# Ledger of designs, part 36: designed miniproteins, single chains, continued (4)

Each design is a single chain, and the fold is of that chain. pLDDT is the mean over its residues in the fold that is shown.

## One batch from the design tools (miniprotein)

Design m13225
Fold by ESMFold2-Fast:
Structure m13225 (fold): chain A 86 residues (1-86)
Amino acid sequence: MKELLEQALEAVEKALEEHPSPYLRKAISNLRAALQAVERGDKKTAINALENAIYYLEKALKEHPDNPYLQEALTLVRKALEELKK
């Protein structure tokens, strides 16, 4: 879990370097909130933060559909969300 979120955060930060975007900054904030919630065992807060991160990543991906870091981040966040729902 934590490794998936850390990898997703790194990918979003790489995307932000290429394409500065308020959507990517909000995705980073939500991913950091999700990491903190996971460390506390707060599953509901983590799920909400990851769903918000997906929303902002999807917005950014619509603007840059060929960005591999955004595709990677979205895949990792979706996997983390699926794992939390088990």
Scores: mean pLDDT 85

Design m13226
Fold by ESMFold2-Fast:
Structure m13226 (fold): chain A 100 residues (1-100)
Amino acid sequence: STAAQMREKIDEVEELTKKKEIKKLEELLKEALKAPDGNEVARVTALAAELGLKALKDGEKELYEVGLEAIRLRIDGVPIEEISERLRERGEKILKELEA
């Protein structure tokens, strides 16, 4: 299924990010961007790879973690409105910790 292929690609991005494999993430992003418009697996792969690169190159680890969680929830069929609410609560908790 398309959802299974999307999950496999996200798992690949997560492993490459853990291993700090910047060049392999850049190759995944480049290959995904070459796919025809409407390839949902390639689009999800590109988004996930970009988030991994932002974590490794720019230190945006929180954006990466939140972004991958959002992508996984969307693949699992969770409505965008519910994902937005869950991510808002997580963002509020992070802000509260920074103010403490």
Scores: mean pLDDT 80

Design m13227
Fold by ESMFold2-Fast:
Structure m13227 (fold): chain A 87 residues (1-87)
Amino acid sequence: MEFEEKIKEYEEVKPLFDEAIAELEKTNPEQAEYAKEVKEMVEEILEKYKKARTKEELEKVKEEFEKKEAELEERLRALREERAAAA
C-alpha cells in the first residue's frame, strides 16, 4: 500500500534526477553527489521491485529501502552541517 505509492513516486521522479544532478554540479558539487546517491538508490529499488515475485522478496525490497533511505537521510544531514559550518 504505502510502499507501492513510494515506488510510483520514484518512477515519476526518476527522469528528473539527471537534470537536477546536472544543475547541482554547477552550483553545489557536494549536493550533486548526494543526488547521484538518491538516483542510484531509486534505480536499485525500482529494479528489485519489478523483479520481486513473492511476498518474501517484496519484504526484502522494503527492508533494503528503509535502510537506504536512512543512510541517505544521514548523508543529507551531514551535507547540511557542512554547509552551515561554511556559512
Scores: mean pLDDT 73

Design m13228
Fold by ESMFold2-Fast:
Structure m13228 (fold): chain A 100 residues (1-100)
Amino acid sequence: MLKVTVEPVELSPEEIEARKEELLKEVEKALEEALKIIEKDPNSIELRRKANQLILDAIAKARREVASIFPGDKEVMEEFEEELLKLEQEFAKKVEEIEK
């Protein structure tokens, strides 16, 4: 499908925050699903691989969407990466708690 607009529309600060929040919620849902997969059998390498792939796919999708919505906006991208890092750290901590 051909792109209708040549350049991205200027977003208000509220719209920028809303878009970031939507993308972060999608990643959070993927992390929750990944935790449920791991919790089903913490000793299964196959389930851990499936959970990890789900997370990687969700993060890659979110990064592509941020880059398409905010092309060249380094500040928005850096803030988004910091939030992704926090989510990944919380997920890693939850996985460690399951393994103990």
Scores: mean pLDDT 76

Design m13229
Fold by ESMFold2-Fast:
Structure m13229 (fold): chain A 95 residues (1-95)
Amino acid sequence: SREEIFAELDELQEAIRELIEEAAKGNLIAEVAAYILLVALETETLLQYRKTGDESIVDYAIERLREIARLARELGMDDLAAAAEQVIKNLEKFK
């Protein structure tokens, strides 16, 4: 369901947020994992959009990614913020 998809995207966002906070403390493995989960969030969003045709899934993911980019910028993780912003640009092509 749409609600289940939104819950999955929320779980991915929370995992990414925790990894960005650990990366900001100097944890390189957490930084690498944050990049991997950004790709996972993009992939899951596009696969669910392909399955459902529901643009609201894309919109929901973009809002989650904006929060991720904001947190990364606040913590000085500018490359992670730029990666999240690139995923937003990729997803906007499907609107």
Scores: mean pLDDT 90

Design m13230
Fold by ESMFold2-Fast:
Structure m13230 (fold): chain A 61 residues (1-61)
Amino acid sequence: GDPVLTPLQGKILIELGANPEGLSEEELAKRLNVSRPTVKAALDALEKAGLIKRENGKYKL
């Protein structure tokens, strides 16, 4: 079955899809108007699910 995404996780995936060069945790926090710890928790969940990757301090699809 498809993974159950939170609204924040879905927004992160949309932002990363629009920015194939990758976005940092700081850039995502600013773009989504969310605190860094909240963004980090969502990013950690997405990375663990295999939906995104981290490379040189940036996140990508």
Scores: mean pLDDT 83

Design m13231
Fold by ESMFold2-Fast:
Structure m13231 (fold): chain A 62 residues (1-62)
Amino acid sequence: HMLDSLTPEELAELAREAIEKGDVATAARYLGHAIQKGLPQEVVDELAARLAEALTLRPEPL
């Protein structure tokens, strides 16, 4: 699949899945694309907070 073919909501769901798997780099990439596609600020803030929390709890270099 191509990221350009996904909706911002679909990209946000993929970002959540990546966070749950501990794949912070992939989650950040999906979130970036979702923001570019016009993801609502409320959802951006929620995912950014989850990503920041995951980065703090999982000592993994990005």
Scores: mean pLDDT 75

Design m13232
Fold by ESMFold2-Fast:
Structure m13232 (fold): chain A 55 residues (1-55)
Amino acid sequence: SSEMKEIEKEIGKIMSKLSEEKRQEALRRLHDLLDRHGHTLETLREFLAYVKELA
């Protein structure tokens, strides 16, 4: 969906600015969210909130 694409763009921008250590932490969180909810809008929104806190 267009909403998912916009969230993915925002995630990408934040991820590109993170240190390697923080990127690895974020990827572990993404894996956990994907295991729990799958690739859904909910997963992307929760992940976006998480990476904003890391930044």
Scores: mean pLDDT 83

Design m13233
Fold by ESMFold2-Fast:
Structure m13233 (fold): chain A 63 residues (1-63)
Amino acid sequence: SLQFNIRGVTDEEKLIEALEKAMESDDLAVVLNAIREIGKAPGITERVKEAIEKAKEELAKRL
């Protein structure tokens, strides 16, 4: 898809899966956008927040 949008998704496993799929991308802009969109999703849990922080750390290591 050309755009990643998960504002309507509140399921923890779906959010984590979407983040993991985005992390496989070679396009840093796509990865960063996915992290931002997932972070703004309603009903975000501590587990999802932790996954986002780990994704940011992994992205930083790739730079």
Scores: mean pLDDT 70

Design m13234
Fold by ESMFold2-Fast:
Structure m13234 (fold): chain A 109 residues (1-109)
Amino acid sequence: MVEKAQELGKKGIEAVEKGDKEEGIKLVRELGRLGIEAIKQGDTEAAQAAIDELTDIGITAAEKGMKEVLETALEELLRLLKHIPPEQRDLILYTIGAILRLIGELEDL
């Protein structure tokens, strides 16, 4: 799952850099689904990879003024946070950090 998250992330960044909003949103949604699946399977490494890639796509979207892609990445991180078990404190804090970073980017957009 880590390699799949990284592949989707690379494609998402490429879509945003090309100005392809529809493809960017699609890839962000696919990364969100992969992250939730990783959490449900207890694959913390793959979940963290999905969070990293969602964050990178969101930042790139902010740099390109693609508000809808950034908002979609934020939505998927928030959805992902809801699925993290309370005992996985480090993963929760990591996800909150990613969410706060993208909220900052959205506020400045």
Scores: mean pLDDT 88

Design m13235
Fold by ESMFold2-Fast:
Structure m13235 (fold): chain A 103 residues (1-103)
Amino acid sequence: SMEQQEQKYKELFQKVNQQMAQLSQQLQNQINDILTKDRNDAIEELRKLQQQVKQQMAQLRKQAEDEAKKLGLPQSKIDSLLDRIDATTRSMESQIQQLIEEL
C-alpha cells in the first residue's frame, strides 16, 4: 500500500540520517585530533581523511540504494534519499578542503 511504502521510506530515511550523523560526529572528532598536529602532518592527515570520507559515504550510498530497492520504493524516493547523501558528502568534503586551505 502507499501508506506502507511511505512508512518504509521514513524508517529508511531516519536510519540513513542517523548513520550520517554518526559519521559526521566521527569526522569532527578526527578533525579535532588532526588539528593538534604540526601543519604539514595535519594537511597530510586531512587529505587521508578526505579519501576515507569519500569511501565511507560511497558505501553508505550503495547500501541505502540497495535497501531502498529491496523495499520496493519508487525511484523518486530513492533519488531523494541519494541526493541527501550526496549533499552531505559534498558538505563533509568542503569542510575538510577549507581546513587544508586555511593551514
Scores: mean pLDDT 90

Design m13236
Fold by ESMFold2-Fast:
Structure m13236 (fold): chain A 62 residues (1-62)
Amino acid sequence: SSEERRRASLTTAAQLLAIAALDPVSSKEEQRADVEAAEELNREAGDDPGALRLVEEARKHV
């Protein structure tokens, strides 16, 4: 369904942003923005446990 596809896309985007926040090449400002964006997208997706774990790890790094 369109809703399932939307949630999957949001979850994937949240995971990718959380991973990007762990990239040491990024500035601290960029890492913080990526973590905040990942957290918001995952919240909209319904708090996927896998994405939530990645966001928590990224939050510790930043």
Scores: mean pLDDT 85

Design m13237
Fold by ESMFold2-Fast:
Structure m13237 (fold): chain A 60 residues (1-60)
Amino acid sequence: SLEEVESLLSSFGFSFDEEELKKIEEHLKRHNMSIEEFLEKYWSKLGSKEDLLALVDEES
C-alpha cells in the first residue's frame, strides 16, 4: 500500500518521507479513493510536493 503510493508518486518526480506517505494514504482511505484517482483529480493542481500535501490537508 505505502510502497505502491511511493512508487507511483516517485514516477512523477515526487519524493516523500514515511510520515508524508502515511498522511496521503490516510487521505485516500478517508475518501475511499485510489492513488490513481487522487492523481487524476489533483494532477492539474500539483506543482510541488508541498502543493500536494497542502491539498491533502485542505481536503481532509
Scores: mean pLDDT 73

Design m13238
Fold by ESMFold2-Fast:
Structure m13238 (fold): chain A 84 residues (1-84)
Amino acid sequence: PTEEQIELAERVAEKALEKGLLSEEQAEKLRELLSKTPIELLTPEKLKEELGLSEENAKKVLELALEEDIRIGVERLEKAVKKV
């Protein structure tokens, strides 16, 4: 996994735990899944299958993952601008 995939996985798992969307065990599985699976290939069905989430929680976790992916992208752009 890339450093970016690991950072995304950790942020999503932490926020999903804070929101009560998954257990600590499910958060560990989510970190592993996100480190191996590009965000573009992630679906609610895959999250249900891999983590045992309800459809509602799987959709919320996917939305959270997409939001954090955008946030990391923005932070990296800001760091690139600061290097000039």
Scores: mean pLDDT 77

Design m13239
Fold by ESMFold2-Fast:
Structure m13239 (fold): chain A 81 residues (1-81)
Amino acid sequence: MPSVDERIRAFAAQMSPEEQILLVEYLIREARELNFPEEVIAELERLLEQIRASTDPARRQELTVEALRLYRRAYAELLAS
């Protein structure tokens, strides 16, 4: 069966550029509401700016996957605290 990571990549591949941006904006808002570390929020914001600046669909997809992985790791750490 495909891994969670493979499913995240497949899901991101189906997104439009606008949907990728909206998803990462949503993750940043949730991170702020859940009081994630400032470093994590800053990293998500840097990834969002890179997505906005990129014209390469493959690069935008990879950056979106990175944002999802970062959010997921930070959320798991928050729950373990």
Scores: mean pLDDT 82

Design m13240
Fold by ESMFold2-Fast:
Structure m13240 (fold): chain A 79 residues (1-79)
Amino acid sequence: DLASLREQLDQLVTRGVLLIQKLRELGMEEEAKKYEEELRQIVSQAEDALNAGDFEKARQYLAQLEALIREAEEKIREL
């Protein structure tokens, strides 16, 4: 369902942005820049896949985005 995938993308982007902000607040500027750049790339690829109607690719990019967010959450937890 396209609407469900777009909702998932929006939720993951919101979580990612908040985590990047938290990393910056913790003085982790280089990590924040790394995750911000990777987030932008994956989001762009997910949007392209959704616009092309390639829902399998879109799901793959959403999974990559979720993994990136989990990695950032783990980095914060280790501090």
Scores: mean pLDDT 86

Design m13241
Fold by ESMFold2-Fast:
Formats: sequence, C-alpha cells, structure tokens
Structure m13241 (fold): chain A 62 residues (1-62)
Amino acid sequence: MRVKVGEIDLPETGFALVLEVMKATAEGKSIEAPVVFDANGNLLPAPGFEHLAGKAFVYEEL
C-alpha cells in the first residue's frame, strides 16, 4: 500500500527535481508532483492543480 509520508517544496528546475527523486529512491521512497515543463524547462503546476503549486509529495510502499 502506497502512503504519503511527507511533502517537499518543488524545485525550480527539472534537473533539481530529478536529483530529489533520485535521493528519495535511494531511501526507498518515491516522489510525485502534479507539474508540467514550460518552453524554458521550468516546472509549472499541472492544469487544475494550481492549489498544489510549489509542492511535491513523498510516498513509501507499505
């Protein structure tokens, strides 16, 4: 069962988000973020998820 165990501030760039995902994976966790990339490679909230702007969610498998 996948359980949300935390929230982190969303990095400004896709590269920084990849590093956070790799770190979480090394700790046995996963990160999900409702984001899209703009034409400049910046992370933006996915349409309909603007209320979650600037957040990513950390999960563990139980």
Scores: mean pLDDT 72

Design m13242
Fold by ESMFold2-Fast:
Structure m13242 (fold): chain A 83 residues (1-83)
Amino acid sequence: MREELRRRLEELEREMEELVKKEAELVEKLKAENTEEILKELMDVGVKILDLAVRRHILAVELEDESNLGVAHLKKLLEEEEA
């Protein structure tokens, strides 16, 4: 069910975009006032981005493998129709 992998990949990419925005905001806050609270939030966001990046990489590899297998199967079916 390749559709599930695509949906999850798109969701992960959107989540990463949101976290990157939060990271930028926290970096700006940290530059304005260097507090332990902001630093902890920035570290937490960084860990989440790293986790999503790893998950995205794994999911993208799985999706590409399924896509390549699907194309190979389609080519085999087309080869059945030889002139």
Scores: mean pLDDT 71

Design m13243
Fold by ESMFold2-Fast:
Order: sequence, then structure tokens, then C-alpha cells
Structure m13243 (fold): chain A 96 residues (1-96)
Amino acid sequence: AEEVERRARALLAAEKFRQALKDIDTNPVEASKKAAEYLAEAGRADPEIARRTVEEHADGVLKAVEVNGDEFLSLLEKRDPEVARAVREAIERAKA
């Protein structure tokens, strides 16, 4: 029962993350902060959903890092180190 609830929370957080990324061109600092918070929320609820979300939206994640990387990555490290690692791995794959 709790597993289903955690998965539902992670999927909702992932959707909010996707919506935040849509505002990255208009309001980069605020959008990147919201994206980091929602991605960390997804990771705390279900690390697998957060990892898949990072992989599916690698371009959006890379853009968030480019516009406000220090704060984006710092927020992820503080709230969910596992999601921060997944983001770093996605960035390295995109550079290779």
C-alpha cells in the first residue's frame, strides 16, 4: 500500500518537474530551483522514477545546469544525493 502511494507521489513530482522545465527560458533561476525541488521530491518517493525522469529529460536537465547549475546541483545534493548522482551521470553521458 505504501509503495503504491510513494510511486504516485513520485509520478506527480516528476510531472511538476517537467512543467517547471517549460518555464526555464522565461524564468531560468526560479524554474531551475523548482525543477531541482520537484526532482528531489520524486527521488525521495521513488529513486527509480526520478532516475528515469532524468534520463527521459536529459536535455532539460542539462539546460537547468547551464542556466543555474551551482544552485540546481547544490539543492539536489542537499535534498537527495542519489538523484544528484543520477544527474551528474546524465551530464557526463551527454558530454561523451
Scores: mean pLDDT 82

Design m13244
Fold by ESMFold2-Fast:
Structure m13244 (fold): chain A 94 residues (1-94)
Amino acid sequence: SELDELKEKIDELYKKFMEALEKGDLETAKKILEEMIKLVEELKKKYPELSSLLDVAINSLKKAKESKDLEEMKKYADKGVAAVEIAYLLYKEK
């Protein structure tokens, strides 16, 4: 499904984000966060019933992108990804 495809793309980007953080490449990490935000906004547009959780994800990923500290960036990125996972599971359990 399109939901599964978008979720897989977000998970793939999160793996690349973690690799960029491991290398200390903040510029690449921020570009990946921008792509993740775009995909989550696409999910929200196509699945408006998930809007509340996806808004938490978008806001958290935006805070991660604005962060200049690796720990803060990871903290907010993790929160954003967790919100996407919760939204995905809730949709599939309905």
Scores: mean pLDDT 87

Design m13245
Fold by ESMFold2-Fast:
Structure m13245 (fold): chain A 85 residues (1-85)
Amino acid sequence: MDLYTAALKALRLVREGKEDEAGQILAEAFGIPPDKAVELARKALELVEKQGLTPEEASDYLVKELGVPREVARAVANAAQLLAQ
């Protein structure tokens, strides 16, 4: 599964309250700890859906504040934007 598809599936699970399942999917796809993966997903949804940041602005925040690779941050931010529409 590509990073964007994994992010999209996991963000939908976070919105449903299935954070443990979402964290596992993202951890396996991104190679990061499940707890950090859930934090990443929640923050991306907050920045894009609640604060209205662009995927680029959200990606910059996620790289700087959570220390995730830019490609991971970009995938999650773009998935959050799709779900906000």
Scores: mean pLDDT 82

Design m13246
Fold by ESMFold2-Fast:
Structure m13246 (fold): chain A 88 residues (1-88)
Amino acid sequence: SSLEREIVVLVTALKLTAIGAGIDTGAWEEARRVLREIDRLGDVALANPTEENLRLLRETAARVVAALDAGDWEGALEAVREGIRRLE
């Protein structure tokens, strides 16, 4: 169950990043939309916790963080949704 732990840690870190971006910008509604999709991403990853899905989750997290750092809330939302589509 090390895979499940790594997934939970990664999803939690991603949520904290989105919360931080919401605090820094005051974009609470945008942050809430991204957080809802991160919850879905976590649920899908935990439903099938494989090494491949953990790799795909890490790639998705990197894309989401990059979009959030750029202030691109729509890009962050699309990155999470694409990540969900790529998971098994």
Scores: mean pLDDT 89

Design m13247
Fold by ESMFold2-Fast:
Structure m13247 (fold): chain A 60 residues (1-60)
Amino acid sequence: SMSEVQRIVKELMDLVISGKLTKEKLRQIVKELARLDPKKAQEVLDFLSLFYGITEADLE
């Protein structure tokens, strides 16, 4: 079975790929990931920064 963390990451990636990710939704998802798994949250942010140009400013 898929963990809660894996489910949230999948939803985030779907939003990114479909072009439906908003700044507000990104902030909400990152906060939830950081609560559940701070290492995974950082890995996801690093990935989004590298491939989609998302920075810490986008979380303000």
Scores: mean pLDDT 79

Design m13248
Fold by ESMFold2-Fast:
Structure m13248 (fold): chain A 55 residues (1-55)
Amino acid sequence: APDFESYLAQAQAAAEAGDEAAALRHFAQAMRLDPSRSEELSAAMVAAAKRRRAA
C-alpha cells in the first residue's frame, strides 16, 4: 500500500512534470494519510513548483 512518502514523491514528480491536477491529487492523499505533516507537504510542493519548467 502507498505510504506518505510514496504519495509525496508522486506529487512532487507530477508537479515537476507540470501535471498540476495529478500533483494536487497525490498531495491530497498524503494529507489524508498524515495531516500532522502538512507543513512538510507544503514545503515540498513549493520546492517542486520552483523546479517546474514553464510550458
Scores: mean pLDDT 75

Design m13249
Fold by ESMFold2-Fast:
Structure m13249 (fold): chain A 65 residues (1-65)
Amino acid sequence: SHMEELRKEKERLFDLAVKTGPAFRSFMPGTAPLPLSLEEAREEILNTEDVAKAIGLILRVLASE
């Protein structure tokens, strides 16, 4: 189903952002800290129906300390 495929893609991208974040942040100092815990960010990403919001949060996870 579309919702299941979207959820799996969100989880994959979130995990990738968490895994690559430390390396990315080493080249991009001065990013703002994430205002949510990683667990809270994951929950928001997976539960939102707003794809743009989900992408924005994933990018913030990648870029934030």
Scores: mean pLDDT 75

Design m13250
Fold by ESMFold2-Fast:
Structure m13250 (fold): chain A 99 residues (1-99)
Amino acid sequence: MAKGEGTITVEAEEEGDYVLRLVSGPPARVTVKNEKTGEILAEGRRVAPGSYVAVVRNLKKGDKLKVTVEAEEPGEYTFELRDADDPDKVVGKGTVKLE
C-alpha cells in the first residue's frame, strides 16, 4: 500500500497539562512538536486507536501542537487534546485525512 503523510495543528484553548490521544483511525506513526518551544513530544511513535500519543506539560492558551501522521492505510485520524486532571474536558481537536 502507498504510504501517506498528513499534518494538522491542534491548538490549546486553555493553559494546563494535557494528554494528546488518538481517538479514531487505523494504526499510524505519529510525530508531535510544540510549535512555540520546538520540543519534540513524540517522534515516529507507533499508536493505535484509543492510545495516548503524548503527555504535554505547561501549555499556554493559544499554544499549537504540530501533529504529523505517517500511515500505510488511508483513513481519517482524529486526535483530541484532553485535560490531564479532567479527561472529560477536550480543549483541542484535529483530524488528518489520508487518501
Scores: mean pLDDT 78

Design m13251
Fold by ESMFold2-Fast:
Order: C-alpha cells, then sequence, then structure tokens
Structure m13251 (fold): chain A 71 residues (1-71)
C-alpha cells in the first residue's frame, strides 16, 4: 500500500543520492539519472492507477540497476 511505497521511495532516494555522490564517471552518472527518471515516471503512472504494488516494484527494479552500475 501507500506505506510500502513511501518506504521504497525513501530507500531509493538514499541509494540514488549515495550513487551520485560516489560516482565520478559522467557516463555512469547520466545512466543513474536516466534510471531514476524512468522509475519515477513509472511509479507516478502506477500511483495514478491506484497500483501501489507496481509503483514499489518499479522503484525496486531501478534500485537493482543502480547497484549493478556501482559494482
Amino acid sequence: GLEELQKAGREFKALYDEALAAETDPAKKAEIEKIAQEAERRAVLHVTQDNYEAAVEALREAEKRIKELMA
């Protein structure tokens, strides 16, 4: 529900902020920003459809992709 979405959003933002602060490669920074923008668009769309579960999933998939770029 909404509580899970708020938690996922906080966890995603924390990871995004850490990833941008740690990354020095401009190309990787641009990719991280693109992943975040796509995830935000998908999450907003799902929320407008009252699909909070799909919104959470969009944020968690983006989190995995960012972690893979940081590895």
Scores: mean pLDDT 85

Design m13252
Fold by ESMFold2-Fast:
Structure m13252 (fold): chain A 64 residues (1-64)
Amino acid sequence: VLSAAEREALRRRVAAALQREYGLPEEVAMAFADTIVTPTSTLAEIRAALRQYGVPEAVIDEVL
């Protein structure tokens, strides 16, 4: 279970990881992170979404 503050921190970490790994602009990375880290998403669902988008397992482990 994630609090609103934990979800916001996670969303920012996901965006930062996408910028670093894929060279995405901040705005694009944040928009992607908003799709992955929703108000109702679980950690398992976020992990599954990151894997579906081709994010490496090591990067997922850094973020989560």
Scores: mean pLDDT 79

Design m13253
Fold by ESMFold2-Fast:
Structure m13253 (fold): chain A 79 residues (1-79)
Amino acid sequence: ALSDLAQQLRAELPQQSHALFDQAVQALQADPSNTEAFLRTAALLDNPALLKQIEEAAKTNNANDLLVAFAKALKEHYS
C-alpha cells in the first residue's frame, strides 16, 4: 500500500526532510490521482533540478513512482 511504502522510504530519509516528506505524503494520500498539491509541496524544496525529476515521475500517474522519486530527491538535496 502507499502508506507502507511511505513508512519504508521515510526511515531512509534524513530527519530534516521528514516534515516536508510527511506533508507531501498527506497531500498524495488525500487524492492520489491529483498530483498538484503534491507538486506544490515538493516545490517548497526550492531545488529546480530536483523538481524537474519529480515532475517527470508525476507523468507516470503512479503514486508509488512519484513518492519514490521525491524520496530520492530529498536524499540528494539534504546529503
Scores: mean pLDDT 80

Design m13254
Fold by ESMFold2-Fast:
Structure m13254 (fold): chain A 112 residues (1-112)
Amino acid sequence: DPDRERRKEALLESLREMGKGLKAIGEIEGNEGLVKLGEKLLELVEAAENGDEEKAIELLKEIMSLTKKLNLPNNIVLQGAALLIAYGMEHVLEELKFSPVQIAAARAIANS
């Protein structure tokens, strides 16, 4: 499905730019937590592209923890979840205790 592949590529690039941006802001501000969050988002992109489900679960847990600790909006976590849905890993979100509303939001992002 060419439309499905186009959406996957757009979501990959969106998350890469988000990861790079957060890392850059963290480096400028001296905020080690933002640097780590950016790095883990970039690693999540690589894990998803490689089909490394176990690594993707680990990284999304760490992204959720860092996002909460840094008081950042859920958009970052939902974008990461959307990437995993786009790569056929929706079932890991249930293991990570995402609510049905959060899964629906991530699914909407993945299909946009």
Scores: mean pLDDT 85

Design m13255
Fold by ESMFold2-Fast:
Structure m13255 (fold): chain A 90 residues (1-90)
Amino acid sequence: SAARLRIATEESEGVTRTYGLYEAANDDERLKKYGKEGLTTIGGVGEETADSILEHREKYGPIRNAEELSKIPGVSRENAEAVFRALREE
């Protein structure tokens, strides 16, 4: 879980939970929109890695974080971090 420390700036626990779930869903939607060709434009991500990511998503549902992404066969931790960085534009 990426939010163990909690975002102390969030004023409402209900808002914090709803926001977290919404952001995870938004990241997965962006991942889907990127598709195989879009993912291969990300530095360090090849066709094989992109295909593995999309196949896992279709088979097991939404990907919530880089750690989960890096557990996919054929996806390295570095590639997982690169993908999520691109989705977040940070």
Scores: mean pLDDT 64

Design m13256
Fold by ESMFold2-Fast:
Formats: structure tokens, C-alpha cells, sequence
Structure m13256 (fold): chain A 71 residues (1-71)
């Protein structure tokens, strides 16, 4: 049901928050770039990003890149 998505969501959140906080708060990622960085299938990363978008934790920009959506 959501075990694989939950693991992927955690990995994506950690990677995005780490990069944004330490390097560039405006840093954006494609699903493919995150998949390559995390060593996960792009499909798993895409599912995790869709879940995070529903939660308001990330948003998709005009180029299809994802950014951390800080509340």
C-alpha cells in the first residue's frame, strides 16, 4: 500500500532539505535527478514526489522541477 512510498518520501525529503539548507534554498530537482542521486527508480521517486506534493511539502515548477515548499 504505502511502505515503498513512505521510504521514498523520507529519502526525497532528506535529500531536498539537505541540499536546499546547505547549498541553495532555491535548488530544484527533476524526478530523474533525484532518482540518480538517491539510487532509486525514477517511478518510485515520481510517486514519492506526488505524495509530497499532496502534503504540501514540495511543489512542481514550470520546467517540471520540484522544490521544497517550506510552510
Amino acid sequence: MDKEIEEGVRAVELAMNKTSALHDPRKSWTAKELADELGLPQSSVTKALNELKKLGAVKKDKKGRYVAAEP
Scores: mean pLDDT 65

Design m13257
Fold by ESMFold2-Fast:
Structure m13257 (fold): chain A 67 residues (1-67)
Amino acid sequence: MSSEKVRRAAEAARELALNEPTAAAGATALHGSQELRKLAPNADEEAERAVEEAERLGREVLAQNGV
């Protein structure tokens, strides 16, 4: 998977969780970020940062929903 695709996927998951902060959106951001890391272990720095931001937001949104 290309670094650009990883970055866009992570950004999309983060945007969904920001706009609709549901437990499902938080889980998608968190677990999706973890899967992206497994699929692209050699992603560039920008893609890695996008994945980290999505994972962090996913954890925060899940905590806010008591999950």
Scores: mean pLDDT 80

Design m13258
Fold by ESMFold2-Fast:
Structure m13258 (fold): chain A 100 residues (1-100)
Amino acid sequence: MSNLEKVDKLLKEMLALTLHLADRDVSPEERAAYRARIAELEAEIKELAKTLSEEDKKILLKGINSIRDYLEELLAKTGDPVLAEMVARLDALAAYIESI
């Protein structure tokens, strides 16, 4: 598996966990676990991003922006503060990748 394929998989896992965090049936313990896992995924994406070519970084940025736009549209419909938090985290991640 390429580093780009690994990052895409991690990014999709972050999206899935974000949607679970927005679920009202999730316990406080599960929310803490999901938030911890999202932080681990962000750290791993940042480390892998340093190894990517400029072309692959552009593909990753398109993927991040696509997920960010999806979550922002969902935020506009729901007003969920978890979605606002995750949009801000994806914006910070994109800014980091653009800086390296």
Scores: mean pLDDT 84

Design m13259
Fold by ESMFold2-Fast:
Structure m13259 (fold): chain A 66 residues (1-66)
Amino acid sequence: MSSEEVAKLSAEVINKMIDGDEKTIQQLHNSTSSILQQMQQAEREGDVKRKEELSKQYFEEVKKVL
């Protein structure tokens, strides 16, 4: 799954729960941007395991912001 798709799914979940709270979406983006960059690097390298680990970290950061 691309970094863009993961970010889009997270935004959709937030919209369902908070009715489009823009502040929460901005905080989520700020806290996860570095992880998304690392996921892009892992995707370029074809490192499936590393990308999966980073994906888990991404969702944990989403939970912290929520």
Scores: mean pLDDT 71

